# Designs tried in a protein design run: designed miniproteins, single chains. Part 9

Each design is a single chain, and the fold is of that chain. pLDDT is the mean over its residues in the fold that is shown.

## One batch from the design tools (miniprotein)

Design m282
Fold by ESMFold2-Fast:
Structure m282 (fold): chain A 96 residues (1-96)
Amino acid sequence: SLPALSEKSRLLGEETVLLFAGLDVEAYREAVRNNDQERIAEIRAQMAAALRQLDVAILEELYKQGRMSDAAFRAELRRLGLSDAEIEARLAALKA
């Protein structure tokens, strides 16, 4: 029962991210039903990109509120995989 519950909880969480990102939930459900690993991987990559955009937006909001230093902001964006050039461009825009 625990593996089945974990699977259902994971799928519900994934569908919530898809809805938030404006992605096609039914296309994802079809890929999962058909065990289409290539299509599942493509949609999961889109979900990961959407979650990264959300994480960046949250960090930018925390920075704007003075709840994060320049050093902390750079460290967190680097952890999310942004380049130093992208990080400095975002900081410049937030200070403008």
Scores: mean pLDDT 81

Design m283
Fold by ESMFold2-Fast:
Structure m283 (fold): chain A 94 residues (1-94)
Amino acid sequence: SALENLRLGHEHAREAIEALKAGDFEAARRHLEEARRHFLAAVPEEKQPEVQAELDRALALLEEMERNGLTEEKLREFGDAVSNAYQIAVNSLS
């Protein structure tokens, strides 16, 4: 089930990026929230703060882009944040 949660979290992270590219901030936020739930379920408690920090950074970037306009730079930073959360989760399963 940890591997299943990792896969689902990764899929929702990709869907969040695609929603942002489409200008759908509501869908992006929903997918980010689903990615958060799945990644947290995939990692032990001691790794949850690191995952939360990266996803909180992604949420802040999403809210900034919703407020001030989407840029390629902020979209890349969002992608980096969700990718970092995924890598923390992957490394916790080793």
Scores: mean pLDDT 90

Design m284
Fold by ESMFold2-Fast:
Structure m284 (fold): chain A 90 residues (1-90)
Amino acid sequence: SKLKEALEKGSTLEEIKELLSPEQQEILDRFVELLDEALRAGVISEEQAKELLKKMIEAIIKSEEEAKRFLEELEGVFAVSLAVRRTLAR
């Protein structure tokens, strides 16, 4: 994905993934996919995507529960924005 290529360059994200449980890795992968979709749809800027990814990584390091909550909140916000964009594009 565009976001993965831009943000994984330099090993930091992959190094973090090696320290995570399979469940935490799944949360991170789902979040990266969500950011990539939002970025391609023009819902967020590249700078906003990087900032959100940084916050998600920090949340995962703190607790799986906080990371999951952050992902769910962001999915809700982006679902509305993406739905509006799809309607206006028709």
Scores: mean pLDDT 70

Design m285
Fold by ESMFold2-Fast:
Structure m285 (fold): chain A 105 residues (1-105)
Amino acid sequence: DRQKERLIANPVLAALARAVGLSPEEFADGYLSDKPSRRTALGWALLLLAQGVRSVAEVARALKTKFGLTVPPEEAAAVRELLLRAGEVLGLPRATVDALFRGLQ
């Protein structure tokens, strides 16, 4: 699959995949899936924010409604840490990452 190969070959997407705890191949497979994992969905949400294509509010709503993403209180610290690591890979301001995390609460 040429599209999957292009996603895996992109060094920024590979670094993003690792920051969310996935291999580049798992991340690419999740992108091409109608039901991505939480880690894949969070990584792609941050990528959309880095591209400036969607607002934080739009991305948070899509994660909750379209992908059914829930952040239980016991997992909140781990999810925030994942978002901070992935956001750093993409050069996102900490304020943007914190706004997304608040939107997911």
Scores: mean pLDDT 78

Design m286
Fold by ESMFold2-Fast:
Structure m286 (fold): chain A 86 residues (1-86)
Amino acid sequence: MTKEEQLAKLPELEKQLEEELKEAEENHSEVIVKAAKESAKLLLEGLKKLINGEMTREEALALEKKFAEEWNPLVEEAYEEELAKK
């Protein structure tokens, strides 16, 4: 797959993520929605930079790990609160 072919798929991915975010906004707490929005932004920005050669795969993985370490405790707590309400 060429760089141009990979970049051409980004608008479709962005649309899919936007639809997923709308569903999350309707079904989940604000914390989970915020985490989903930040995750989508990180994925799109990281993928674009990775395709353009502006970021290494190691750098992308390090950013994903940092994001998970920051947001996973908050998302887990929010899911526990949602389950307690339902």
Scores: mean pLDDT 77

Design m287
Fold by ESMFold2-Fast:
Structure m287 (fold): chain A 93 residues (1-93)
Amino acid sequence: SLEELKKELKEIIKELIKLILKNMTKEDVLENIGIILRLIGLELDLEKVKTYEELKKIAEELLEIIEELLKKYPESEELKELKKKLEELLKKI
């Protein structure tokens, strides 16, 4: 259902924010502050989602953020796992 997919996407966003904050120094946080703010914005937008098209748009924006982070941290197994979860969610939309 749309509500189940919204919940799953919200968990991916929260896990990514937690991952960024947990594993970064103050300098890394400053470099990535724009990404953190964008993720918070996506979580807020997700609360307003009423259609699969709106959900897909947020999921696609999240995928772009994860791909940007993977270019900076290509060895991150946690980022690769979040990407996999998001790609599986996108197949259901």
Scores: mean pLDDT 85

Design m288
Fold by ESMFold2-Fast:
Structure m288 (fold): chain A 112 residues (1-112)
Amino acid sequence: MTLHLGAEGEAALQLLAIVEDIKARLVAAGLPADLAVSYREEGDTVVLTLTLRLAPAARPVVIALLEEKLPSADEEVQKILQEIIEALKAGTDTIVLTLRVPREELEALAAA
């Protein structure tokens, strides 16, 4: 079962950071972190398609991380995280995020 979600601007940047945190936590737990990234340029905007495939044992770990992030996230990001949490609890194994990020913001993040 696959969940498809999208975000733009600051919400996209917050989700990108959360995906990196998910990958780090799965690796630290000794769980597989199957993350595929597709990169496409649309003028001054970069479109990132992130495909995260989760083993059954990884789902509770990801849910716990997202629940930890929920109180500090912006309202738009909170809604997206809640949809992911509910889908994972329902047995979703694949999450696809389409993130639209201004090129300058992505370059600033890469330079850090």
Scores: mean pLDDT 82

Design m289
Fold by ESMFold2-Fast:
Structure m289 (fold): chain A 69 residues (1-69)
Amino acid sequence: SAFEEAVAEIRKAMVEAVEKGLSDKEIVDLVSKILKEKGLEPLPEDATLEELVDYVRELVEKVAEERKA
């Protein structure tokens, strides 16, 4: 699913971003780009890392719900 693909790509991108020392804004922008490429709603431009973590949690819950069907 698009949610499962987005979660996998975001997880990989976040690990790489932390290793490269990217800023919170750069991480949010990177995640929003991945979301758009998967046809999902991007994060707001002024989103915080905390809001990003909450959004990813929501995506993970959607993947878990799809697997229970």
Scores: mean pLDDT 79

Design m290
Fold by ESMFold2-Fast:
Structure m290 (fold): chain A 95 residues (1-95)
Amino acid sequence: MEPLPDEEWREAAEYGAKTLSSEIVKRLAEVAAKAPSEFVYRIAEELEPLVEERKKEIEALPEEEKRKKAPEFLRELYEIMIEALEKKVKPSELL
């Protein structure tokens, strides 16, 4: 898949943060701040194949379903990242 321009990916991330509850966003920020940056990067890298697979599934959906599934998927990703960071385990061990 063609990578998104840096500006568009930033806007998508900001949109996602607005559609999630402030509680989950704050919790992710708190947990990420306590973790080494290398570990945060590694978790993101290990989740990349899952993100690509889910993105394909969502992009194939009708517009109405896409609006419903995209926030749900983003919330699921944030919850996996929080748990992996708190437990200091690989995302693959939570899936």
Scores: mean pLDDT 65

Design m291
Fold by ESMFold2-Fast:
Structure m291 (fold): chain A 58 residues (1-58)
Amino acid sequence: MSAEEIAEILSEAFGLERAIAFLEREIQKARASTDPRAAEVVEKLEAALAILRERKRA
C-alpha cells in the first residue's frame, strides 16, 4: 500500500487530526523495533504523515 493510500484511508476513517495522531503513534512503535523491515515501514508512514500535515496546512 502506498503512502498516498495510507493517508487517504486514515483521513477518511478517522478525520485529519486523528489520522495524524495515529500515524505519529505507529511511527514511534516502528522506530522502537529492531526489525530490518521497520525502517521501510517508518519511511512509508512518515511519507503518509507528511501528506496529511500538508493537507492540514493548506
Scores: mean pLDDT 80

Design m292
Fold by ESMFold2-Fast:
Formats: sequence, structure tokens, C-alpha cells
Structure m292 (fold): chain A 73 residues (1-73)
Amino acid sequence: EKEKKIEEVIKKIAETLAERYVKNMGVPDEEREEVIKKRAEELYKRFTNAYKQLIDKSEDLKKILEEKIKEME
């Protein structure tokens, strides 16, 4: 369930950015919803892939941070 909530947040971010993009493009009102939807789907896929890659590397980063903190003590 937590992963589904993260996906929903990513989707909302993608939709917000797509809406801003379309507003700046001067797209006609009739096409606006379709262009926003298409752009949001593209951004959602990109963000989801980036998030998964970040999670996979999170354990390695945690170990590096713990080692650096130990050096500071």
C-alpha cells in the first residue's frame, strides 16, 4: 500500500508539471486535456524509473554515510 501511495504522489507531480508545460505552450482548450494527459504519462514513467533506481542504490548510500559518520567521531 505504501508503494501505491508513492506512485499516486509521483502521478500528481507529473500531472502538475504537465499542466504547467501545456499552459506555457498555448495549446487550444479542446486539445488541452489530451496533451496534459499524454505529457503526464511520459513524466510519470520517467519519475517512476528514476525512483526505482534510487531505491536500489539506497542501501549502498546508507553504508557509505554510516562509515563517514564513524570517521567524524
Scores: mean pLDDT 73

Design m293
Fold by ESMFold2-Fast:
Parts: sequence; C-alpha cells; structure tokens
Structure m293 (fold): chain A 89 residues (1-89)
Amino acid sequence: MTITAAEIEKIANAANAAERDKIAKQYSDATKLELGNITGLKEVEAVGRAINAMKKGAEITGTVASEALKDDIVAAAKANGHKVGELKV
C-alpha cells in the first residue's frame, strides 16, 4: 500500500492528536509514502505522524514545498529507518 496526499489529508483533518495517530496507524503497513506538494502546517504534521507510524523500511518519494521541509522529512525518515527515494522541491 502507498500513502498519498489523500491519506495525509485524512490524518490532517482528524479531530485531535489521538485520532490523527489512530488514522496514521491504519496506514502502518504502507511500504511507500508519496508526497504531493504539501504546504500546510496540519499536512506537514500529518506527514510526520505517517513517517512515525510506518513500519521500518518504507520508501519516501514525491514533491515538497521547500528545501527546509525536504531536510526535515529526510531526517525523520532516517530516524525511523526508512529509505528516501526521489524527493523533489
């Protein structure tokens, strides 16, 4: 399974932090996270929750709004034992 912008939106729009973590855990078996031009704070936090919930060895790819956000996502991915594929700014 791949986590896309649609799954990130579901995490971001959950009512509270516990519900966001619960939805992120529903995607824990995902082997890939494909980022789509994420710009909002809620969506950025949802990406962090998804990265933390995914089982070690998932791949992160896609497009991000800035080099700073790319650096943060790469750091979070490596901290959680994920690989980073093609990640564009």
Scores: mean pLDDT 81

Design m294
Fold by ESMFold2-Fast:
Structure m294 (fold): chain A 80 residues (1-80)
Amino acid sequence: MEEEIRKKIEEFVEEQKKELGDSTDKAKVVEAHRKAIRLLAELGFSLEDLLREAEEGGASATAELIREELERRKREEAEK
C-alpha cells in the first residue's frame, strides 16, 4: 500500500510538471492544485482533514481550493 501510494503521488507530481510545462500562468497553477486535491481524494485522503491541516498551516490558497472542491462535490451530489 505505502509504495503504491508513493508511486502514484510521484507520477501525479510528474504529470503536473508536464501539464504546467514552462507556463507560469496563474490559472494553470490553480488548475494543477485542483487536480492534486481531486487525486488525493481518489487515493483515499480525507479532503476535510487536508482542509484542517491547510488552515492550521496557514496555507490559505490551498484551503480555499479544498473548500471549493468539497462544495463542488456537495452540489453535484445534491443536484443528482
Scores: mean pLDDT 68

Design m295
Fold by ESMFold2-Fast:
Structure m295 (fold): chain A 83 residues (1-83)
Amino acid sequence: GGDALLEEGYQQIREAVLQGEQAFKDGDYDAAIAHYEHALQLAQETLARLQREFPDRQDHIRFMQGAIELIQKLLEETKKKGA
């Protein structure tokens, strides 16, 4: 069902963010950037799916928009460390 698909997407995003955070803590900024870029792609794909298949779930759409903004911030901060 659609709920299982959304849960899978949310889990994949969480795992990618966690991997990015761990790489950042380890000082591997290149790996952290790669993981956050992957998380951003997954979050954008999940948002597009939500808007297409579940447009009435405005709470989920807003949550995913917020998650994208947070991931973008993490990515920008990590890029500043890797420069």
Scores: mean pLDDT 85

Design m296
Fold by ESMFold2-Fast:
Structure m296 (fold): chain A 94 residues (1-94)
Amino acid sequence: SEIEKIIEETKEKLKKAKSVDEVKEIWLETFKKLLSLTKDPELRKKLEKIQEGALKYIEQLKADVEAGKISEESATNAAKQMMIEELELLKKDL
């Protein structure tokens, strides 16, 4: 399906991302595409909630880097891992 293709292409892009901001941009563009293809109101609400939760996690990672708690590389890897895991879970629910 087109949704599964978007998920797989996004996972590939996420693996190549070099910064937390790049992970965020890939995530936002992906969910914009997923929401444009989704007509079911309940699934749309679920997608919006997943997007919001992931964005909050990214902002926390950025705050942790600014506070010197973690490196930019560690934050980028953590963001990639969480986003890929969320996409794998979403794919199973579709």
Scores: mean pLDDT 85

Design m297
Fold by ESMFold2-Fast:
Structure m297 (fold): chain A 66 residues (1-66)
Amino acid sequence: SRKEIEEELAKAIIEKLDELVKKGDLTLETLEQMLKDLEDMLKTHGHEVLIEKIREHLKKLIEELK
């Protein structure tokens, strides 16, 4: 189903974000900009399951890096 595909994609993206943060390749500023961009996308576009899961994980990473 579409939801299952979106959940699998979210998992893959989340794992890559965690890897890049651990390596120091993603800065707090970059994560905050990504969150802003995703919140803007949620106002106008579908794929809510994918976008919301990535948004939730970005918020978690930002709080952990503060």
Scores: mean pLDDT 77

Design m298
Fold by ESMFold2-Fast:
Structure m298 (fold): chain A 68 residues (1-68)
Amino acid sequence: MELVERIRELVDRMTKIAKELKKLSEEYKQAERAGDTEKVNELKDKISKLVEEMQKLAREITRLREEL
């Protein structure tokens, strides 16, 4: 039961990151259309960091699911 709860918490955190990534992706598209290279680079850095966090969460979820 606790293992399932831990997976749920990680999935919830992953969902929050996915929503943030969606928002950043829309801002990225707007910055590209405007030719704002500085903002594009800033958004790429933010997106990269969130993707890395999401990958770490995905690995932990996979490990926990193997224990199920």
Scores: mean pLDDT 82

Design m299
Fold by ESMFold2-Fast:
Structure m299 (fold): chain A 95 residues (1-95)
Amino acid sequence: PVASPEEKEAEAKLLKAYENKDYDEIEEVLREIAKDPSKHLFAAQLLTELIGRAIKDKDLELLDRLFDIAKELFPDRAEGIEKERERYRELLEKL
């Protein structure tokens, strides 16, 4: 799909924050995107990508922050999100 200029800018900003380990900036950008209900799917996709990167980097702090944001943005799915957090922590112990 062709991303909008705003979506491309947000994604680039998130990737730069990730490279710099600027967790506060990651949270701010995700919250800003999620203010628009039409962008909730986009926010979920970005969260999924960042979680994958955190797992690869074994960055437990980033994982916890990302799951906290996911629960904030998708409170109706909080139980499922917590189960995934536990699963990924277990996977990282084996890597």
Scores: mean pLDDT 79

Design m300
Fold by ESMFold2-Fast:
Structure m300 (fold): chain A 74 residues (1-74)
Amino acid sequence: MTIASLEDVETVLEMIRRHSSPEQAIAILEEMLAGLEKQIAEAEAQGDEKTVALLREQKALVERELAELREELA
């Protein structure tokens, strides 16, 4: 998945909350996290500091949402 901004991440997280069960949301967010980690590694390899910084902020938002949803299932 390609994510362009922090607002895009927030929009996707809102859509996941509205249209998915907690179990489905966790699966989707884990895939998003894996995709973001891959994109961070690719941006680092390209020396794109701006993209790395943006992707790290997006990763933090996804990790926070994952932690909240996992707590709901506990």
Scores: mean pLDDT 78

Design m301
Fold by ESMFold2-Fast:
Structure m301 (fold): chain A 92 residues (1-92)
Amino acid sequence: SDEELEAAKEEIDKLFQDFLALLQQSLPRSVYLDKARAIGKKVGEIIRKLKDEELRKHAQELIDALEKLLEELRVPTVPVQIMKETMEAVAK
């Protein structure tokens, strides 16, 4: 239903917001990589459960936006690449 898709989008949005909040902190690289993998897995599980193309598109748009943000900030994009690869693997 539209309500289930909106709830899933909100959950995905929150996961990305949590990652953005983490990026504002000076933390070891391993922490960002571990968090990126965990987020990718969770988003992939949500996509796999609902099998919705708009939901997958929403997640991809957020990943692309995050990658562009890191590029603009001149920060390595490796965490976003790991997040994307993990999401795609888990989502099938």
Scores: mean pLDDT 84

Design m302
Fold by ESMFold2-Fast:
Structure m302 (fold): chain A 60 residues (1-60)
Amino acid sequence: MTVDELLEALAGFNRAQIADFLRREALLDEETAEALAERWLVDPRGAAQEMLAHARANRP
């Protein structure tokens, strides 16, 4: 998944939906998921890059 694909997938999501997505799909803790969801509303590209970095860090 690329940053652009993630931006398209989450384009219609509100803060709560993004936080739920991160918790369920990216397996992030509540604090990290909420912080990234808040950042998504202000800087969606930066938030998407950070989300992908977390996903990569949790895989070999």
Scores: mean pLDDT 75

Design m303
Fold by ESMFold2-Fast:
Structure m303 (fold): chain A 88 residues (1-88)
Amino acid sequence: SFNEELVKRISELLAELYKNGKVEDEAVIEALAEAAEEVGLPKLAEVVREAPSAADALQMVAAVVKAGIEDDEEAAKLARKVLEEEKK
């Protein structure tokens, strides 16, 4: 499923970033967005790239995974809702 493939790809990309010492927020955000694009969620990837920090990007993706959302448009909507809640 998209959910299982997304979690697997995120784990692989984050492991490579930490292995190479690339722990900057920009690198983590891009890795999460790339994982979303590779599993067929490009609209989610676009919203993830708007995250102000790696923590925000991780919260957005975690919410999508936890909800079991497989539709790109619905995933992007949930991610944007999470992003708006972080602005409080």
Scores: mean pLDDT 78

Design m304
Fold by ESMFold2-Fast:
Structure m304 (fold): chain A 69 residues (1-69)
Amino acid sequence: MGTWTLTPRDASGNPLGEPVTVPASDGEALRRALEDLFARYPEAVSVDLVHTDDDGSTTRSVGLRPEVE
């Protein structure tokens, strides 16, 4: 089972705090970690998401702060 590593970033791409790791098998933990990071760092516009597989392979994506409609 892989792991997600989450790093909050400001509009300039600067990291705002320590990376948070959550197990990839728990989508609820991933969602909660994203919500907690955006709540803790109101200046964060994005969170870098790095998935590390059991073999050490990584895939990257970005979670953006949701727009309130």
Scores: mean pLDDT 76

Design m305
Fold by ESMFold2-Fast:
Structure m305 (fold): chain A 64 residues (1-64)
Amino acid sequence: LTEEEVERLRRIASGADGATPEQQRKAAALLLKEVAGYTDEQIGELLGVTPEEARRLVEEARKE
């Protein structure tokens, strides 16, 4: 991730520009994975979802 992509994801995760709760979760999951280095299990615990759902959120965020 570039610094510009990180800043964009931080804005989405904070609910800027009318981001939906799902868009916020995807952005947060990608930031936690790529910037903070958390595992899918740790992201799942932080977001209150399963590790499988955390992996899905990260993968979908990468495709957007």
Scores: mean pLDDT 80

Design m306
Fold by ESMFold2-Fast:
Structure m306 (fold): chain A 89 residues (1-89)
Amino acid sequence: DEEAKRIQELLREEAEKLAKMSKIEQAAVQIARLKVYAEKVGMPEEKLEKNIEKIFEKFGLDEEEKEEALKLAEEIEEEVREELEFIEK
């Protein structure tokens, strides 16, 4: 049925967007967590930057996705700090 095919295409497109967003979001969360950890242990800025690069490699981010992950990480840093204090003991 043509309607069913159209729905499948829309669901596939949304699934791809969600998967891409999930990848960027997971990278952003890891970066935000790393920043919070870096503050706690007094990590040098150079080492922090190197570890952020490793996160980018781990999630296979392109240049656009790296920029989005960094922006999101900056936005959610406070929220991630609260999550780490509340959820992760």
Scores: mean pLDDT 75

Design m307
Fold by ESMFold2-Fast:
Structure m307 (fold): chain A 68 residues (1-68)
Amino acid sequence: MDLEAVADTIVKNTPLSRRTALRLVELHAEDPEAYERPLLRVITLRPRTLAETARLLGISRGTLRRGL
């Protein structure tokens, strides 16, 4: 799987930076059960705010704003 291509898809569909998107892809590789559904929701629903993105991922806004 091209991790950079997945990160680019996240960046195109969310307000997240490329660095944060790459970190999310890395976390998904380490714990697919925790991150698979949240990542799919984020890509599908295309959130426009960090708060909405954090809610879809099931993490705090502070954690997401800090870049994980």
Scores: mean pLDDT 75

Design m308
Fold by ESMFold2-Fast:
Structure m308 (fold): chain A 64 residues (1-64)
Amino acid sequence: MDFDKEVMEEMLKKIFSSPLGVAGSLLSATLLMASLQGKKELGREFAEKVREHFPELKDEVINL
């Protein structure tokens, strides 16, 4: 619970300091949200877009 604030600050610093970090975190969050709502297609579309912008992540997002 107290950990939530510190995690938030550290996560935000990492994510917003690096575009790759932002893409990776958003990809994971979007996929989780899509899975929870049953809209897997939305998560996959986002994953493909991330792969297009960040080819380094291609191997991880291919089979999402």
Scores: mean pLDDT 58

Design m309
Fold by ESMFold2-Fast:
Structure m309 (fold): chain A 64 residues (1-64)
Amino acid sequence: EEIKKKAEELRKEADEHFQRAADLNRQGVATGDADLQAEGIRHAKRALELRSEAENLEKEYEKM
């Protein structure tokens, strides 16, 4: 139960970070701001980490 809820929360956080990464990349390209592009990459990396953590929790829940 808790594991399933935690996995769902992590997926939502990942989606939010992916959305932020897309917005920052779009803004950085439009303005030519390398710092915004770098920030977008950091958000994308965090989103992938959160998604991976959610997938691991889902696998553990399936095992139980």
Scores: mean pLDDT 81

Design m310
Fold by ESMFold2-Fast:
Structure m310 (fold): chain A 65 residues (1-65)
Amino acid sequence: MEEELRRRQQQREDERWFERNRKKLRSMSLSELQEKIREAERQGRPTLASLLQQLLEEKKQQRQL
């Protein structure tokens, strides 16, 4: 139960951090985004890693157009 509550709180913090930094993250290079994903994974922040990975994939698709 405690682990689930900590996970939920971390998820909300990660979502807020991502939204606050979204414009800055969108202006980052693919390499910089990849490094941020690795950092989030190392910190045990799966929600943040997933959001960053989604942004990375969207940016890759836009560059291929």
Scores: mean pLDDT 77

Design m311
Fold by ESMFold2-Fast:
Structure m311 (fold): chain A 111 residues (1-111)
Amino acid sequence: SPLEKFVDKILAENPDLPEEIKELVRLMAKATQEILDNPEKADEIAKKFREEAEKILSRITDPELQKLVELAIQAMEDIARLAKAGMDPRVVAILAYSLIKSLVEEAKKLL
């Protein structure tokens, strides 16, 4: 998908990011695409994302990185809610791009 290609590019440009953050943004791209393809299942997809993100969170000891994972969980719940409410899929995708980019930039500041 275009969103997954965007994530591949941003991660290639930022090779020194923590592996947990790389895993997290790939999960965000995948979950967003699944929500765009099936907005009626948005709640199920967001719940599955939360469960996978909480596994990542359990491997992180840095409290600032933990906050970024918690923000990603909230962002995906917001994306799911907006998609389920019938927001234009193009707008939902743009919001996901912006959130992923912001998460990567915040993670870079912690390096």
Scores: mean pLDDT 89

Design m312
Fold by ESMFold2-Fast:
Structure m312 (fold): chain A 87 residues (1-87)
Amino acid sequence: DKQIAASKKAGESLDKIDELTKRLKENPKDKETALRLAYEAGVYLGLTGNIGVGNDALNLAIQSGVSPEEAVKAFSEGAKEGIEFLK
């Protein structure tokens, strides 16, 4: 069932977002974690259409020293992956 698989994948993405957010709050200038957070938030958006989580993740990534352009690019790549998972 594609809907069950998508729901499971969305839950996994949300768990990753929570873990990456925690790591980034512990190391606020970890740009690699910030980019990973932006990407995973994009995946979650692509799977669910929930933009609120994505906005919070992008803001946190930018505050960690990632440029807006880099953060948006990572987020967009993640969103594409999430959309392609759903086909």
Scores: mean pLDDT 80

Design m313
Fold by ESMFold2-Fast:
Structure m313 (fold): chain A 70 residues (1-70)
Amino acid sequence: SRARMIQLEAYRRMVRLIAETGDRIGELIARYRAGELSPEEFEARLDEVARESQEQMRRIRRQEDALLAA
């Protein structure tokens, strides 16, 4: 059905976002281990990644809801 295809596309976007977020966290961990970031900088960057990923997830969910309501 149309609804199932809308949901599937939203879920695919969510899975891609999770993978991209994991890659960003992995890069930050590597930089911290290399001594490129202080503990305070590392925590601040992790918080920013979490905040941005949460906002992108909310956008995907809002788009799914809007398409299902149409």
Scores: mean pLDDT 90

Design m314
Fold by ESMFold2-Fast:
Structure m314 (fold): chain A 83 residues (1-83)
Amino acid sequence: SAKDEAIKAILQKILGLSPEQADRVLEMARNMPPLSPTEATAVALRFIDRVGPEKAQKLYKELMKVLTFNEVMRVMRAILELA
């Protein structure tokens, strides 16, 4: 979908993922159950620690244009699991 292509483009631009890596992240995030508030907080903190606050904030801002907060946290969790 156009939404899926937008998400993959954001991941490639901000994190330097390959098209294949972006596909795997999106597939994992889509198959992931919704995160609880506690899980989402833990994911956000681990993601900031891994990529730095500037890159984490940029990714969050861009993904929030096309995704809900919970969907963004699932994408971030998928990145943590695959990287």
Scores: mean pLDDT 89

Design m315
Fold by ESMFold2-Fast:
Structure m315 (fold): chain A 97 residues (1-97)
Amino acid sequence: SEVEELREAFRRELPAWVERSTRALVERIEEFKESLAKLLGVPVEELTKEKILAFFREKLAELLAKEIAENPELAEILEEARAAQLEALERALREAE
């Protein structure tokens, strides 16, 4: 029942959290394009939305795997959160062009 209560609370907050975290990520990408290009090992002019998305897909997958390993009872809600965040990021980056 405690896991059920956590899941319900998380679902209630999820849309707002996804919007806030996605907006923060997009702002950081715009603000730190040079740093992000260096992190990805490409020139700034080669920093495409596809490379950015590939990086975040990999990073979010790593974070999700670690979070699930630490909290297997929350696997479903953690997977929902990361999937929603990635989808929102893809939409935001697509619309920015």
Scores: mean pLDDT 74

Design m316
Fold by ESMFold2-Fast:
Structure m316 (fold): chain A 73 residues (1-73)
Amino acid sequence: MEKLKLSAEEALKRLKEIAEEAKKEGKELGVTTEVDEKKKKVTITVKYDGKEIVLEMSLEEYKKYQELRRKDL
């Protein structure tokens, strides 16, 4: 299990890279998001090709991530 503490921009870039790789390889991508308001943190778990990648960010960075994701549409 690889755990990365990322900024909003880094998380968006990393998730986009993983999604593009999964799409090219025809692999299924599973994404689960957990919000911990008491600890002010968000954990995104990505399951890809039998591996789990855990991305952690602050609740504030997660709000920025959601805004950046809207612009990437």
Scores: mean pLDDT 76

